# Designed miniproteins, single chains, continued (3): the designs that were tried, part 44

Each design is a single chain, and the fold is of that chain. pLDDT is the mean over its residues in the fold that is shown.

## One batch from the design tools (miniprotein)

Design m9513
Fold by ESMFold2-Fast:
Structure m9513 (fold): chain A 55 residues (1-55)
Amino acid sequence: SMAQEERERVLAETIERIRALIEQYHATTDPAEQERLEREITRVDAETRARLAEI
């Protein structure tokens, strides 16, 4: 179904986005940058849950 295809696309996009943020987190030694990245990961998760709820 179109809804299932959209769900799979959203999940794939989210996995890649979070993966990139985790790589940035491990690459940095700046605590302020680590805190920013943690907030960004949390935001991406929340936004993804909201998008999936609309599908």
Scores: mean pLDDT 87

Design m9514
Fold by ESMFold2-Fast:
Structure m9514 (fold): chain A 83 residues (1-83)
Amino acid sequence: SMGERALEEAREALELAEEALELARKEGSPGIPVAERGVELAREAVRLAEEAVRSGDKEMALEASILAGVAKVAAGVAKLISK
């Protein structure tokens, strides 16, 4: 379902965002605020995706997928800043 796909995307985004934050913190990177925002967005994407799976709400599933995508971009930017 769309909700299940969104949940997979959101969980992947959270893993990537948490990895980016761990890296940024280890390096004392100026990317820490971007990485922290990525984690926040990814956590929200997971919450929305879990609710979309439960309710069958396709619009909520789409919103979760969009937030997961934004979180992945934030994680990537944070990693670039950390290098």
Scores: mean pLDDT 88

Design m9515
Fold by ESMFold2-Fast:
Structure m9515 (fold): chain A 71 residues (1-71)
Amino acid sequence: MEEYEERLREIIERIRAARTLQELEAQGYEASLVIEEMILAAKTREERKRAYELGLEAGRVYAEQRERLLA
């Protein structure tokens, strides 16, 4: 679980640093794959909740960066 969290946090920072929509879309896709793996690997309710919480954070950061790039 923690390995997925570290990987996802790294991807979230790349989403924040994306300078083009192409970069943003690539990082968003990678984030979605990691989130799916975390959900499938979750053995407890708490681990699954953690995966959903990080997924929501990634989605929020993606939406914010997309708005910035489109402005």
Scores: mean pLDDT 85

Design m9516
Fold by ESMFold2-Fast:
Structure m9516 (fold): chain A 64 residues (1-64)
Amino acid sequence: FEASRAGGYTVSTQIDPEGLTPEQLARAQAMAKELAKLLEEKIDSSSTAELGELLLAKQEELKK
């Protein structure tokens, strides 16, 4: 899958479902959806700069 630079969003995360457990995959997807939901709500109430910091912090904790 390739995203044109005109497409805007670049996907840098590559997950190999062959090696991952179904439970780990499900958890990662659930966290990603939660992040997207939070982003949409925060966009209306917060600045993009603060949104970026919140997103980074959330991604860091999900890796733990």
Scores: mean pLDDT 58

Design m9517
Fold by ESMFold2-Fast:
Structure m9517 (fold): chain A 104 residues (1-104)
Amino acid sequence: SVLDRARALADEINRLIEEILEMVRAGAPRAEIYKKIDELKSKYLELIDLVNSNPRNRELVILLTATNIRLVGLQFELEQLDPEVAEYFLEKHKEVVKYAKEKE
């Protein structure tokens, strides 16, 4: 189902958030962290597309809202851990905002 696909994407996004934070805390090379942020962006865009295709599905809207809250949390944690990584994440977030506006 669409909901099962969206849940799988949200779970993948949650895993990527935790992996990114672990990599930053461990001092992994920024190039490898950026690859994970790019992967996170791709999964997030896929989730946005699923929700936009089913805008009246309450469970999908709640799932996207919860995911958005987690991404805001990631941004604040990155700002404390590595401001350069936080700036890269913010750049990718701006690309997502542009995409979402073009789909209105």
Scores: mean pLDDT 87

Design m9518
Fold by ESMFold2-Fast:
Structure m9518 (fold): chain A 58 residues (1-58)
Amino acid sequence: EEEKKKKLEQQIAALQKQIALNQAFINDPNASEEEKATAQQIIDSLQEEIAELKEQIA
């Protein structure tokens, strides 16, 4: 059980890092509107996945 919690926390940290990278990409003035929209969809999906993982920890 402790190992499972640690694994889930590591996954959440990895997903949060991916969100940060996509946030930086959205703030890039050279990124197209299509690229920014794609990055936003990725962020939304990652946030949903983090929420599911947090439910498993709680």
Scores: mean pLDDT 82

Design m9519
Fold by ESMFold2-Fast:
Formats: sequence, structure tokens, C-alpha cells
Structure m9519 (fold): chain A 80 residues (1-80)
Amino acid sequence: ELYDKFAKILDETVREMRFEEGERREKAEELFSKGVDLILTYAIDYADLKRKGAPQEEFDRLDAEFEKGVKELIEEYEKL
């Protein structure tokens, strides 16, 4: 499941920030920050669309953009 993998990677980046050093820790900090930004951006944009009474197609677009960002973050982590 995509979002289970995303959550696991966020947990791993927290572990790496605590127990790794140097470049690995710095990369974990970057990826954790990106993951948090993805979640916050999604939540803010979702709330905005809901407030505006946007059509389902706009929510579907937002979901697709979030999923794309999640997949890109997973790919970046797996290249470490």
C-alpha cells in the first residue's frame, strides 16, 4: 500500500535523524521536511477546495498530485 510505505519512510527518516550522522542524517532531514510539506500542502489545498465547493474533478487532481509527490519522495529515499 502506497501510504503505508510513505509512513514507514517518514518513520525511517526520524530514526536516521536520531541515529545517523553526516550526509545520511542531512538527507533524512531533507526528506522528512519534504514529506511534512506534502502533507501540509495537501491539507491546506483540500480545505480550500472544500470551502469553495469545488467539483470532484478538482479533488481528484489534488489527490493525484499528492500521490505523485509521495511516489517521488519514496523514489528519492530508495536511492539513498
Scores: mean pLDDT 85

Design m9520
Fold by ESMFold2-Fast:
Structure m9520 (fold): chain A 102 residues (1-102)
Amino acid sequence: SLEEAIKELAEKLGLSMEEVKEGMAHLLKVNPELSEEQVKKYVLGALYLAAKELGIEIDESSFTEEQLEAIERVEKFLEEVKNMPVSTSAKEIIELFKKYLE
């Protein structure tokens, strides 16, 4: 499940699942149009990319194909957001998020 992969990455990053759940709850509160599953996919990808940037060893074979696909979609979403104009509205960013993290 997405939650199992999130837990493994959180432990490697020194984060508690309570801290991760608080972060997810905050994202849902400020973006009520997002589903819990979309937020879980985003958090999974964000934790994976953070672990890679910090040089933490990740065994990609320990992840399911579905989990790896979610991570790849988050990476593509973040790359596209980086290339968006500063004038891009929050609504346009949320629609892009939904497109990648459906």
Scores: mean pLDDT 80

Design m9521
Fold by ESMFold2-Fast:
Structure m9521 (fold): chain A 117 residues (1-117)
Amino acid sequence: MKMSREEAFAYVLEVHRYLPELSLGKIAAMLYLATGFDFDAPTLVVGDLVVTGEQLRDPRVVAEFIRRFIEEGLGLTLEEFAALPLEEATRRVATALNREDLVDEAIAFAREVEARS
């Protein structure tokens, strides 16, 4: 079931508790590109890490997925990724996920999340 915007905002805040090195906007953009905040979405895979829709409800599992995706999917350290501008970070994630079609929507959502903080 696709999350409402309020549910998605609350979820980004919970993921941020386990991933404080990244801005709320970067977490929001990555989650938008990876899941569309729909827990009925296909299983996420990065290397040997497999995350199912049920596990996406656990913000700790999602924070681990993001850390491994940055390191193994993008070839960046968490610090290097945290230092990128939001737009650049979002484009790199979108390219790696083959979701360049969603870059503008992901950035718009990220900016909305940061404005609510």
Scores: mean pLDDT 79

Design m9522
Fold by ESMFold2-Fast:
Structure m9522 (fold): chain A 86 residues (1-86)
Amino acid sequence: FDELVRPNELLREVLEEVGLTKEVLTLGEILAGVFELAEKKGLIDGKTGIVDASGTKLGELLGVDEFSVGDLELIEEAILKHSELV
């Protein structure tokens, strides 16, 4: 998660909602920002760990309506799809 990436437009819009406005971020910083946004918007079910992202920019970014907080590979793949490695 130390990889440096430059977010594309959609990922940048998501990250701006949690105050991450740098041009280049680590993959770990972006991953943390995604979870912070889900918590800030109250999307996480505390008993199941399921995130309901339907109708949100986060769901648009990940390409799914629901995901688990444990689906790190899904989240990482979506971040890399919407960013450029530095």
Scores: mean pLDDT 79

Design m9523
Fold by ESMFold2-Fast:
Structure m9523 (fold): chain A 98 residues (1-98)
Amino acid sequence: AKLTIKVEGMSGEEAAGVLLAIGLYAKVKKITLTEKETGEELVADNVEEAIELARKMKNPVEKIEIEAESEEDARRAAKAAKGALESAGVKILELSIE
């Protein structure tokens, strides 16, 4: 199952916090981070790699796409991400599961 999270914009450190929350509650296969304005995509094969990539980003993150191991993991990831984003004051534009 694929989880798509679109935000108005968040820092790499804010994105790292969201990814950490996701990794605590959900099993994921692949994570794609999309930079705001450039549209450049960074792909990680696990949460730890995605956190390192996010922390090194100089441009804000506008989208996180997560390939979860199951539909239940996608739902857990969505809940964790929503909580972390709301706590950080980040405006959520889209949060969807396919």
Scores: mean pLDDT 86

Design m9524
Fold by ESMFold2-Fast:
Structure m9524 (fold): chain A 88 residues (1-88)
Amino acid sequence: SDDAIKARVMASLQTFLSAVTNPATRALIADFLARAPSMSTAQLRDALARLRDDVVARETDSRERIFVESMYGMLEIDITVSEQVEKS
């Protein structure tokens, strides 16, 4: 369900936020978490893609970049599969 996907995305990002030291990246994640409860699944997926792109563009640490891209990949697949099941 949308609520289950949102809860999973928010929990994953809250966990990631606890490990992030870059204040710009922290601010981007905090802004996303504030907006996420009001988003649809499609808006959430688009917002996650934008968050990934913004973080990757700003991060010089390859470990942080790989982590964000991996997290986005996992969540994007989960959202896409859920949308396909709903349309079926």
Scores: mean pLDDT 71

Design m9525
Fold by ESMFold2-Fast:
Parts: structure tokens; C-alpha cells; sequence
Structure m9525 (fold): chain A 104 residues (1-104)
């Protein structure tokens, strides 16, 4: 059932997020690792992909996020240091919301 798949997805995503968050050197890197972990967990549980293909999907999602953030920086005309401050603040806010949801 969709409920059982959703429960299994959230459990696996929470485990991968907890493991990878400890390795992050910045809030933006923590966000990247969180996005990769969620995509990998979804690919494993919902799409039924093998571990190697799920890991590749997660890695591609991180690259796509990095490209999207760099595109946004260029479109907004932000210097790298300004973009880092803004993305850090947004990442911290998002991560705090995700942690609160995972604790519920």
C-alpha cells in the first residue's frame, strides 16, 4: 500500500539523513546530503531500484541542486560570498523544519 511505502521511505530517509548530516561541513552541504539521501531512499523504496542505481540518482540530485543554486546566484547577480550567506540562512531554516518534522 502507499501508506506502507511512505512509512518505509521516511524511515530509510531519516536513517540516511542522520548518517550523512554528521559529515557535513556547512549548512549548504547538509542540505545537499539531505536531498541526496531523500532521492536515494525514494528510488530504493518507491521506484524499487537497486542500491547502485539509487545511489546514482541521489548523486545526480545533488549535482542538479548545485547547478540550480549557481544559476540562481547568477540570475540574482549575487557575488559568491553573498550567495553563500543567503543559501546558508535558507539551508539552516529548511534543515530546522525537516528536523522538527522527523521528530514528530
Amino acid sequence: SMKELNEKYFELAAEKIAERRAEARSPVEALELLVGAQVEAYARVVDGLPEEEAEEAGRRAIEELREALERLRRERGWAPEEAERRFTADAEEYLARVEKRLAE
Scores: mean pLDDT 80

Design m9526
Fold by ESMFold2-Fast:
Structure m9526 (fold): chain A 95 residues (1-95)
Amino acid sequence: MVITEEQFVKLMSEILLKLGIIDEVTEELKEQIRKFFSIFDKNKDGVLDYEEFMEMIKVLEESEAYKPILDFFDIDGDGKIGLKDFEALVEYTSK
């Protein structure tokens, strides 16, 4: 199971809008999200697998500023982001 770059752009845009961090989704924002994605897309295949996704989560956990985004990724609400949360996010973005 993987998340594509476009699925990730959609997911992050929806999270940022719901958190009130942005008022609209611009092409400039989408490019910034794609650049962030590319840091963790180590094999440059345009997808994040579970290992690459967890490396991204680890980076986000280093700052309290990203806690609202991390809380959004914690789909089962157990306070821990794991494989089931990753699978749920992939399914959510695949609609």
Scores: mean pLDDT 78

Design m9527
Fold by ESMFold2-Fast:
Structure m9527 (fold): chain A 81 residues (1-81)
Amino acid sequence: SSDIERLEQAAKQAVVLILEGRIDEALARLEELRATANPAVQAGLDALIAVIREGVAAGLSPEEIVARVAETTRRLVAEME
């Protein structure tokens, strides 16, 4: 599914930025992708944005935030299949 591929690519881009310490840019990129996405992809991007924001608010490390993004992406992809 192109929707699954789009969500997986968005998550991969966010992971790279988070590991580089560029969390604000990761969030901005996901918000940008969300603006032109269909409802299914928007729901997935909203979940990724929420997980990143919650991780930052909780004081989690970049590695820990990335682990949560990976787990959330895996769950969302399974729900879209």
Scores: mean pLDDT 88

Design m9528
Fold by ESMFold2-Fast:
Structure m9528 (fold): chain A 61 residues (1-61)
Amino acid sequence: SPYIQRIVEEMEKLGVSRSQAIDALRRGAALNGLTLDQYGELLVQQGAKPELVARGLASSL
C-alpha cells in the first residue's frame, strides 16, 4: 500500500528503523483484525495523515 509505505518513510525520518515501523503497523492492523493493506485503507477512510500516524506510532515505541 502506498499509504503504508509513506507511514514507514515518515517513521524512518523520526529515527525509527524500517523493521520497527513495519512491526508497529502490523501490531496496529492485528489489533483491528485487519491485514496491513486493510489497515492502510481504514486509516485513509478516517482521514488520518501519514505524518500524524507515524508520530503517534513512534511515540508509543
Scores: mean pLDDT 85

Design m9529
Fold by ESMFold2-Fast:
Structure m9529 (fold): chain A 99 residues (1-99)
Amino acid sequence: YPLIRRVANMSLDELLDELARLRGDEALVAEIRRLINSDDERERARAVRLLLELADQAAEEGDWETAIVALAAYLKLLGYSPEEIERKLKGWLDNLLNK
Protein backbone atom coordinates (compact mmCIF):
# COMPACT_ATOMS: atom_id res chain seq x y z
CA TYR A 1 0.00 0.00 0.00
CA PRO A 2 2.19 2.95 -1.23
CA LEU A 3 -0.57 5.42 -0.23
CA ILE A 4 -0.67 4.15 3.39
CA ARG A 5 3.12 4.45 3.81
CA ARG A 6 3.06 7.97 2.30
CA VAL A 7 0.18 9.30 4.46
CA ALA A 8 1.62 7.72 7.64
CA ASN A 9 4.77 9.83 7.13
CA MET A 10 2.92 13.09 6.29
CA SER A 11 2.44 15.87 8.87
CA LEU A 12 -1.07 16.69 10.11
CA ASP A 13 -1.04 19.92 8.06
CA GLU A 14 -0.01 18.00 4.90
CA LEU A 15 -2.80 15.47 5.51
CA LEU A 16 -5.39 18.26 5.91
CA ASP A 17 -4.17 19.93 2.70
CA GLU A 18 -4.47 16.58 0.84
CA LEU A 19 -7.96 16.06 2.34
CA ALA A 20 -9.09 19.49 1.07
CA ARG A 21 -7.71 18.61 -2.40
CA LEU A 22 -9.45 15.19 -2.51
CA ARG A 23 -12.87 16.33 -1.22
CA GLY A 24 -13.01 19.88 -2.61
CA ASP A 25 -14.61 20.88 0.73
CA GLU A 26 -12.14 23.56 1.79
CA ALA A 27 -14.65 25.03 4.30
CA LEU A 28 -14.93 21.73 6.21
CA VAL A 29 -11.14 21.24 6.28
CA ALA A 30 -10.65 24.88 7.41
CA GLU A 31 -13.12 24.27 10.28
CA ILE A 32 -11.30 21.04 11.28
CA ARG A 33 -7.98 22.97 11.26
CA ARG A 34 -9.53 25.71 13.44
CA LEU A 35 -10.86 23.12 15.91
CA ILE A 36 -7.47 21.32 16.10
CA ASN A 37 -5.73 24.64 16.97
CA SER A 38 -8.28 25.49 19.70
CA ASP A 39 -7.33 25.66 23.39
CA ASP A 40 -10.72 24.04 24.17
CA GLU A 41 -10.59 20.25 24.61
CA ARG A 42 -14.22 20.02 23.45
CA GLU A 43 -13.37 21.72 20.14
CA ARG A 44 -10.34 19.41 19.65
CA ALA A 45 -12.64 16.41 20.38
CA ARG A 46 -15.02 17.74 17.71
CA ALA A 47 -12.14 17.77 15.18
CA VAL A 48 -11.47 14.09 16.04
CA ARG A 49 -15.16 13.23 15.46
CA LEU A 50 -15.33 15.17 12.17
CA LEU A 51 -12.25 13.34 10.82
CA LEU A 52 -13.77 9.95 11.75
CA GLU A 53 -17.14 10.92 10.22
CA LEU A 54 -15.37 12.01 7.02
CA ALA A 55 -13.37 8.74 6.89
CA ASP A 56 -16.56 6.67 7.42
CA GLN A 57 -18.48 8.67 4.79
CA ALA A 58 -15.65 8.35 2.23
CA ALA A 59 -15.42 4.58 2.90
CA GLU A 60 -19.21 4.21 2.37
CA GLU A 61 -18.81 6.07 -0.96
CA GLY A 62 -15.98 3.71 -2.00
CA ASP A 63 -13.53 6.64 -1.87
CA TRP A 64 -10.74 4.69 -0.18
CA GLU A 65 -8.07 7.35 -0.86
CA THR A 66 -10.04 10.04 1.03
CA ALA A 67 -10.94 7.54 3.79
CA ILE A 68 -7.26 6.58 4.28
CA VAL A 69 -6.12 10.26 4.36
CA ALA A 70 -8.88 11.23 6.85
CA LEU A 71 -8.13 8.24 9.10
CA ALA A 72 -4.38 9.02 8.96
CA ALA A 73 -5.12 12.63 10.04
CA TYR A 74 -7.29 11.27 12.89
CA LEU A 75 -4.51 8.92 14.09
CA LYS A 76 -1.86 11.67 13.76
CA LEU A 77 -4.06 14.02 15.85
CA LEU A 78 -4.25 11.30 18.55
CA GLY A 79 -0.42 11.20 18.67
CA TYR A 80 0.29 7.87 16.97
CA SER A 81 3.74 7.37 15.38
CA PRO A 82 4.16 6.91 11.59
CA GLU A 83 4.82 3.18 12.17
CA GLU A 84 1.66 2.80 14.29
CA ILE A 85 -0.41 4.74 11.75
CA GLU A 86 0.82 2.54 8.87
CA ARG A 87 0.01 -0.63 10.87
CA LYS A 88 -3.45 0.62 11.91
CA LEU A 89 -4.37 1.78 8.39
CA LYS A 90 -3.33 -1.58 6.86
CA GLY A 91 -5.37 -3.49 9.47
CA TRP A 92 -8.40 -1.22 8.98
CA LEU A 93 -8.31 -1.55 5.18
CA ASP A 94 -7.76 -5.34 5.30
CA ASN A 95 -10.73 -5.78 7.69
CA LEU A 96 -13.03 -3.78 5.37
CA LEU A 97 -11.89 -5.39 2.07
CA ASN A 98 -11.12 -9.00 3.10
CA LYS A 99 -14.29 -10.13 4.85
Scores: mean pLDDT 82

Design m9530
Fold by ESMFold2-Fast:
Structure m9530 (fold): chain A 111 residues (1-111)
Amino acid sequence: SEKDKKIDELYKKILELLREIARIVFNNPNATDEEKAEIARLLQEVSSLIDKIYEAVKNGDIEKAKEYFEQVKKVLDRIIEIVERVDPETAARVKQLYDEILKLLEEIIKI
């Protein structure tokens, strides 16, 4: 359906934005291996939660999708906290990607 096609397109865009966050952080010379490992773990957690939102929306479980969305926000906030300690200028760029991810997830839930 057109609705399913739109959800799939938004989901792909979200995954691309997560990959861009990973690329920005992992290529930052100010980040330690420990900080990179923690951010990798948190990005995997975000990706898993986004997969759960996608599945919940496809199954018509909007309330469950909203619960996972709130969890995504908390994990992304943790990523921003770590990136701000590493490089505040990079954190501003990651925050822009964060805001776009949340906007696209809200669009998926409202479809």
Scores: mean pLDDT 87

Design m9531
Fold by ESMFold2-Fast:
Structure m9531 (fold): chain A 85 residues (1-85)
Amino acid sequence: LTDDDLKLSKLLKELSDSAGEQIVGRFGLGGPPGSPGRLEAIKDIQDFLKKVGSVENLKKVGVSGLTKVKYVNEDIAKKILSLLD
């Protein structure tokens, strides 16, 4: 894991609002920084993490749960879950 992976892993384990921003920035979701699509992607991931409510539930919903989030494909979902190991 890179230093960026470790930082994101910590934010994800805390279910921090910053985790959504870091995921979107890392994977370039929704378009460039400040675009309407980027802001939508950040909000969608933050809302998903709040609804999940715990790291245990995040692992339980897995790839299939994450791919329900707009802009998250299977490869991105797998990478996000690998950060929880």
Scores: mean pLDDT 78

Design m9532
Fold by ESMFold2-Fast:
Structure m9532 (fold): chain A 57 residues (1-57)
Amino acid sequence: SSDEQRLQELIQAMQNTMNALLNWMERFEKISKEKKEQYQKEAIENGLLLYQRSKEG
């Protein structure tokens, strides 16, 4: 549905913003590369779970 497409677009936009923040934190040595990669993976997983729950609700 169009709502599903909009939700996917919003999740992607949020992931892009989070990736920019994580890259900034790595650049200024606030987090390690490994920690950044972990947070990016968790963000993707959480986004997929949110999307899946919206389809069941």
Scores: mean pLDDT 76

Design m9533
Fold by ESMFold2-Fast:
Structure m9533 (fold): chain A 64 residues (1-64)
Amino acid sequence: MEPTMREGLTALLEAAGIADPADVVLRGVARLGGLSEDLDGSFVEALRASPLPEERRAALLALL
């Protein structure tokens, strides 16, 4: 895997038990957790539709 900013972050998220197959979901989680709060709806819906459990989402936010 190439060392890119996105892939580095994704590796940390996977280590925390987060398996995100799509960049859209990662951005949605990062926006909500990082307080950029672009509530455009699409990212919120992607996050809600994701199969991620609440515990893993909380672990992701703690790592951010």
Scores: mean pLDDT 49

Design m9534
Fold by ESMFold2-Fast:
Structure m9534 (fold): chain A 78 residues (1-78)
Amino acid sequence: SVAERQAEVDEWLAQGKIPLLTVAPSEEYIDRLAEAAEKAFKKPVVKRYVLEPDVSEELKEHIEKRLEEIIAELEKAA
């Protein structure tokens, strides 16, 4: 279900492998987040599943919102 996939995305984003959760804002870090957001908006999530716009619109919006939140927090810290 969409809710189940959203939970998987949250788990993926929260995994310790994503250094952005512990990195202070920097130009390179912000650039990487912007690139990730662009890819998430334009490309499906890589690793566990492929998001197709017509069938994964809710999940795509969820990812976009999460990335915006992270970017906004970094911009405030800068």
Scores: mean pLDDT 48

Design m9535
Fold by ESMFold2-Fast:
Structure m9535 (fold): chain A 94 residues (1-94)
Amino acid sequence: VLEEAIELLEETLEKLRETKDPEVLLETSRRLRELAKQAKDPEAKALLLGAADAAESMGRYAKETKTDRAILSGQGMVERALREFREFLEEKKK
């Protein structure tokens, strides 16, 4: 499920850059929550839920403020989640 989440987050970054639409973050949050239901590893589930909560908060904030600054903050959050997910997968393969 984390590999699928990484693909989702990469797609989210691309869409945010192209559209600047906060709805992209809200949709990503919903999809991350669905992936968390499929996660058998409690640590992976916690990472997915944390990323989903962050995406929802940033998406709501960006939707309310409608600023480029809020969208850039959302992009930074997605980039951070991507790094954390990749790092977790690398540790699990060792």
Scores: mean pLDDT 79

Design m9536
Fold by ESMFold2-Fast:
Formats: C-alpha cells, sequence, structure tokens
Structure m9536 (fold): chain A 74 residues (1-74)
C-alpha cells in the first residue's frame, strides 16, 4: 500500500490535468488524508473532521474518496 505522503503526491499530479469537477473530488480527498495524519490514522475521526471543515455530507466525502482511490488503481 502506498504511504499517505505518496498518495498525496499522486493525487496532486492527477489534479493538474483534472476537470474542475474532478479537482473538487481530489481536494476533498487530500483534506481527508491530512486529517487522517492529524488524527494518527483514525479514518473515522478524519472523515468526520473533514466533512465538518468542508461543510459537505459524509456521504459526499466518501463518494469523492472512492472515486479518487479507483482512479489511483488504474
Amino acid sequence: MPSLEELKERIEELKKTASPEEQKKYDMTLEFIEETEKHGGDEMKALTATAKKLKVSPEELIDAIAYVMKKLKE
């Protein structure tokens, strides 16, 4: 599994050629990764904190993360 830092670098690279709609999904995922690091790898706390910070639903955030993770596997 890539490290959180490696994931951030790969997402930043993909973001450079992404549409504005995709850039929003990448930004949401990058914020989630940063919050995961701040919470010592606690993904549930990171998810809640990120959703609150970005003022989005947890479902919207989960969908964005799922999209980005699928993109990274291809």
Scores: mean pLDDT 80

Design m9537
Fold by ESMFold2-Fast:
Structure m9537 (fold): chain A 94 residues (1-94)
Amino acid sequence: AAGRALARAVIDRLYERGELSEEEREEALALVDEMEAEGPSEAQVLTMAYAHWVAENPEEAKALAEKYKEENKPEEGIAWARERAAAALAAAEA
């Protein structure tokens, strides 16, 4: 149930920030229900965790995205992003 709870939290945060309309929020929640029925992959869970971290830390996310593009090689940046996503998932579940 962790993936569903995390995805719902991300959707609610995006809605609160005005990034999603009410209709888009309903569509996103329906997709979350469908993903749970199919079983989200590790990549999908990590992507949702990263989105949750971005929603909670928008200023830090912007600064780190700029740093990633300017300073890190693509492979290093992907590994770094996965580490941040995993940390966000752990924080959201505990």
Scores: mean pLDDT 62

Design m9538
Fold by ESMFold2-Fast:
Structure m9538 (fold): chain A 96 residues (1-96)
Amino acid sequence: SMEEIRERIEERKRRIQEVIEKLEEGMKNLDTPEGRALLIDALREAAELGIIPQSEANELIEKLEAGIIDDEVVEGIKRVLERAKTTLQLLERRLG
């Protein structure tokens, strides 16, 4: 039904919004284990949702787990955040 399609889109939007929130909060606390844990969770969810390739998520996660916070990691997370926001915007347009 049209209601079932709407429910699936709303569920996907909610999951993407959670990814965005975790990425933003994690980036604010990048120097803490808690902040890095939020980023790792968000990257895994982003890959599951098809926002980024699993390989890209795994590379960023490996560096975060090792406590490596370089310009490549920061830039990578910012790219994931922008892709998540773009995906959310496209889903909002599909609902009208």
Scores: mean pLDDT 86

Design m9539
Fold by ESMFold2-Fast:
Structure m9539 (fold): chain A 68 residues (1-68)
Amino acid sequence: SKLTEEAEKRRELAEEIIEEEGVELSEGERDVLEISAEYFDLEEEAEYYESRGNEKLARILRKVAEKL
């Protein structure tokens, strides 16, 4: 489906950015990227995770949003 294709593309982009930045994301954090790509604004999700102390995930979410 289109949503699956968009989620896959965002996961691939996130993996590329993770490699460039040298950060490690858990499997759960990668799942968040897929869900955010499907249902939510990536910048709002980045703000949420930053407020919860997950600066690493917030940075990746913002970089994915910038590349869309």
Scores: mean pLDDT 72

Design m9540
Fold by ESMFold2-Fast:
Structure m9540 (fold): chain A 90 residues (1-90)
Amino acid sequence: MEEVIEEIRKKLKEASEAVDNGDYDTAIEKLKEAMELAKKLEPEFPETAQGIIDSLQKAIEALKNKDYAAFAVHLTSAALLLVGAELERR
């Protein structure tokens, strides 16, 4: 479980760095990878997994619409949900 959480965090960081570099296609790819990893959280944290997936889907839609403020909001929401899952485990 910790390995899945760490890998999701890594993908979110890579997506954020890609946006900072203007590489929106790579950012979308990393967010999609994070969504697939979040599905692995469903058996233990179904609400958190769904919240992360929903937030990342909205972040992808924001990037496609060039709404970078909405992207930042939704990426932050996903990251906070991920932190919540980690704290519950510790």
Scores: mean pLDDT 83

Design m9541
Fold by ESMFold2-Fast:
Structure m9541 (fold): chain A 70 residues (1-70)
Amino acid sequence: SVEELLEEARRIFTPEQVKLFEAIAKALDKQLTEEEVVELMRSILEAARKGMTIEEIVFLANEKKAELLA
């Protein structure tokens, strides 16, 4: 669920990254199905675990959102 992903985000992200992650999740929830939101958010978490910067994560999120909306 989105809530489980937000809990994971709080364990691995900085407070600033968590705020961005929550904002992205809330924005996506209005445009995508829950399954699509979960898939996109999971991709973001994996990118963060690989050491991507906030800027790279935001870029990845926007690209994945575009794919899901196509």
Scores: mean pLDDT 74

Design m9542
Fold by ESMFold2-Fast:
Parts: C-alpha cells; structure tokens; sequence
Structure m9542 (fold): chain A 79 residues (1-79)
C-alpha cells in the first residue's frame, strides 16, 4: 500500500526533526489516498493533518505535530 509507506516515511522524518520532509511525505500520502477516497474525506484528513502541524508550530513542538499528522494519515491508509 503506497499511502501506508509514504505515511510511515513521514513519521520517520518527523521523529528525526525533519519537519519539512515529513510535511512533503504527508502530502504525498494524502494524494495517494485521494485515488480511493471521496473529496470530502480527503479534505477532512488533510485539514486534521495540517491542523496538527500548525498547533505543533504554535506550541513549539513541530516534530510532535508532524508525527501526529503522519499517524492520522497512516490510520486512514491502513483501512
């Protein structure tokens, strides 16, 4: 499952503190999910992931925000 692999890579990059790469892989995973999901489902998942990243930046834990975002996308990819 391509989306699962991309989401796992996003989490690995986030854990390394490579937040920009984590965001790239999160976006790639969401794009892969868009082939199998409704537009509304994709927008909800993207919104939740982006909110997790944004909140992480505001509270000063960008890496954790990106890990949470990657895990949200991974859970959807594993369905």
Amino acid sequence: KKAVELAKKAIEYAKKGEVEKAEEYIKKAIKELSKYMSKLEVEIIEGMALLSIAVGKVIGDEAEGAVIAGKLVLEEAEK
Scores: mean pLDDT 83

Design m9543
Fold by ESMFold2-Fast:
Structure m9543 (fold): chain A 113 residues (1-113)
Amino acid sequence: MTPEERIRALGEAAISQLDYLIDKLKEEAKKRGNDPFLVEAIKRLQELREKLREHLEKRDYDGLIQAMEEAISFLEELAKQAEARGDTELVEDLKKSIEFLQSLLDEVRRLRA
């Protein structure tokens, strides 16, 4: 696998992880009567997911790295807000997603070095 093919696969994995979170948050929002906190989080994650897709499509790997950093930063902020709300299950899901995305980002950075 070329470095470019590996970066593309890592970016696709990051998009898939955001898609997983978006779907999970949509199901939780339905259960909670469309909680505005979850609705806004879903919207923001969809915007970040689209940024990742656009940079991957353009082969703009510096833009991909920046978009992945923005996604991780947003998830960290969302986890703090979820913790303040006492939503322990959402906090654990967000932490796992952050760890996975950070692992992908570290590998992308290594391949771009």
Scores: mean pLDDT 89

Design m9544
Fold by ESMFold2-Fast:
Structure m9544 (fold): chain A 74 residues (1-74)
Amino acid sequence: SRAERDAVLQEWMARAAEIYREARERNWSLEELIARLEEETARMVATLDPALADLVRGATRTEIRLLREDAARR
């Protein structure tokens, strides 16, 4: 359902926000940040239905692409 998809994306965004906060505090490289996002995504998708897992994997791929594009502009 839309509500389930929205809840899953909200949970993923909350986890990603905590990872970004830790990355800033610890001064992580882009590759360390990406590796941690992928690890958290893997943990989250292991607990989800295949369709919701695909949604989270898609969100992670989009986020990583945007991070790499942002880094390339600096």
Scores: mean pLDDT 88

Design m9545
Fold by ESMFold2-Fast:
Structure m9545 (fold): chain A 74 residues (1-74)
Amino acid sequence: SLEEKLREAGLSESLIENVVSFYESLPEEEKPAFLEKINSLLEWFKENPAEKPHVAFASKSLSLIGIMLDFELK
């Protein structure tokens, strides 16, 4: 599930809840594109791990917020 993927990526429970709630609120036609962007981002972080844990956490969190903002502002 989306929740499990976000948890495996090391995101906070609050951010996971916000991302999942945002996804559930999207029109059905927009959900696949949103999931594709999230999956692409998580795969990129898996292939490009940051050396410092706090930088990795901040980068993942901000990137996810950026995706949600991109979809909200369309």
Scores: mean pLDDT 80

Design m9546
Fold by ESMFold2-Fast:
Structure m9546 (fold): chain A 120 residues (1-120)
Amino acid sequence: VQAQKEQLEAERAARVAQDRDWIKDIKEKLLKLSNSEEDKKLVEEATKLLLEALDSDPLKAIELTDKAIEKLEEIKKNSKPEDKEEIDKIISEIVSRTIARVLQEIGDEFDLKLLEEKAK
């Protein structure tokens, strides 16, 4: 059962690494769309919350992601009409990635519990 636990942990680490790289990419895109110092500060705060969410338990990750989305909605409100569509796409991708990660984390915890019950 140890090999299966190690595989689940490795797969989780790979998913977190992919999301971390994606967050770095969207930070650069959002900074290019932000023409005010106030909007740039919101980008920094939102991306910091998203990175903290990756290292958090599922419930805290959802809370941190919601706070990040609120900051991105403020950036969207202050953006040019043509830039609002790109920001909406980024928000949608954040939601989709967070849901996928949370569901997989819950699934992994269930699988680990079953393996532990078989070992004891």
Scores: mean pLDDT 79

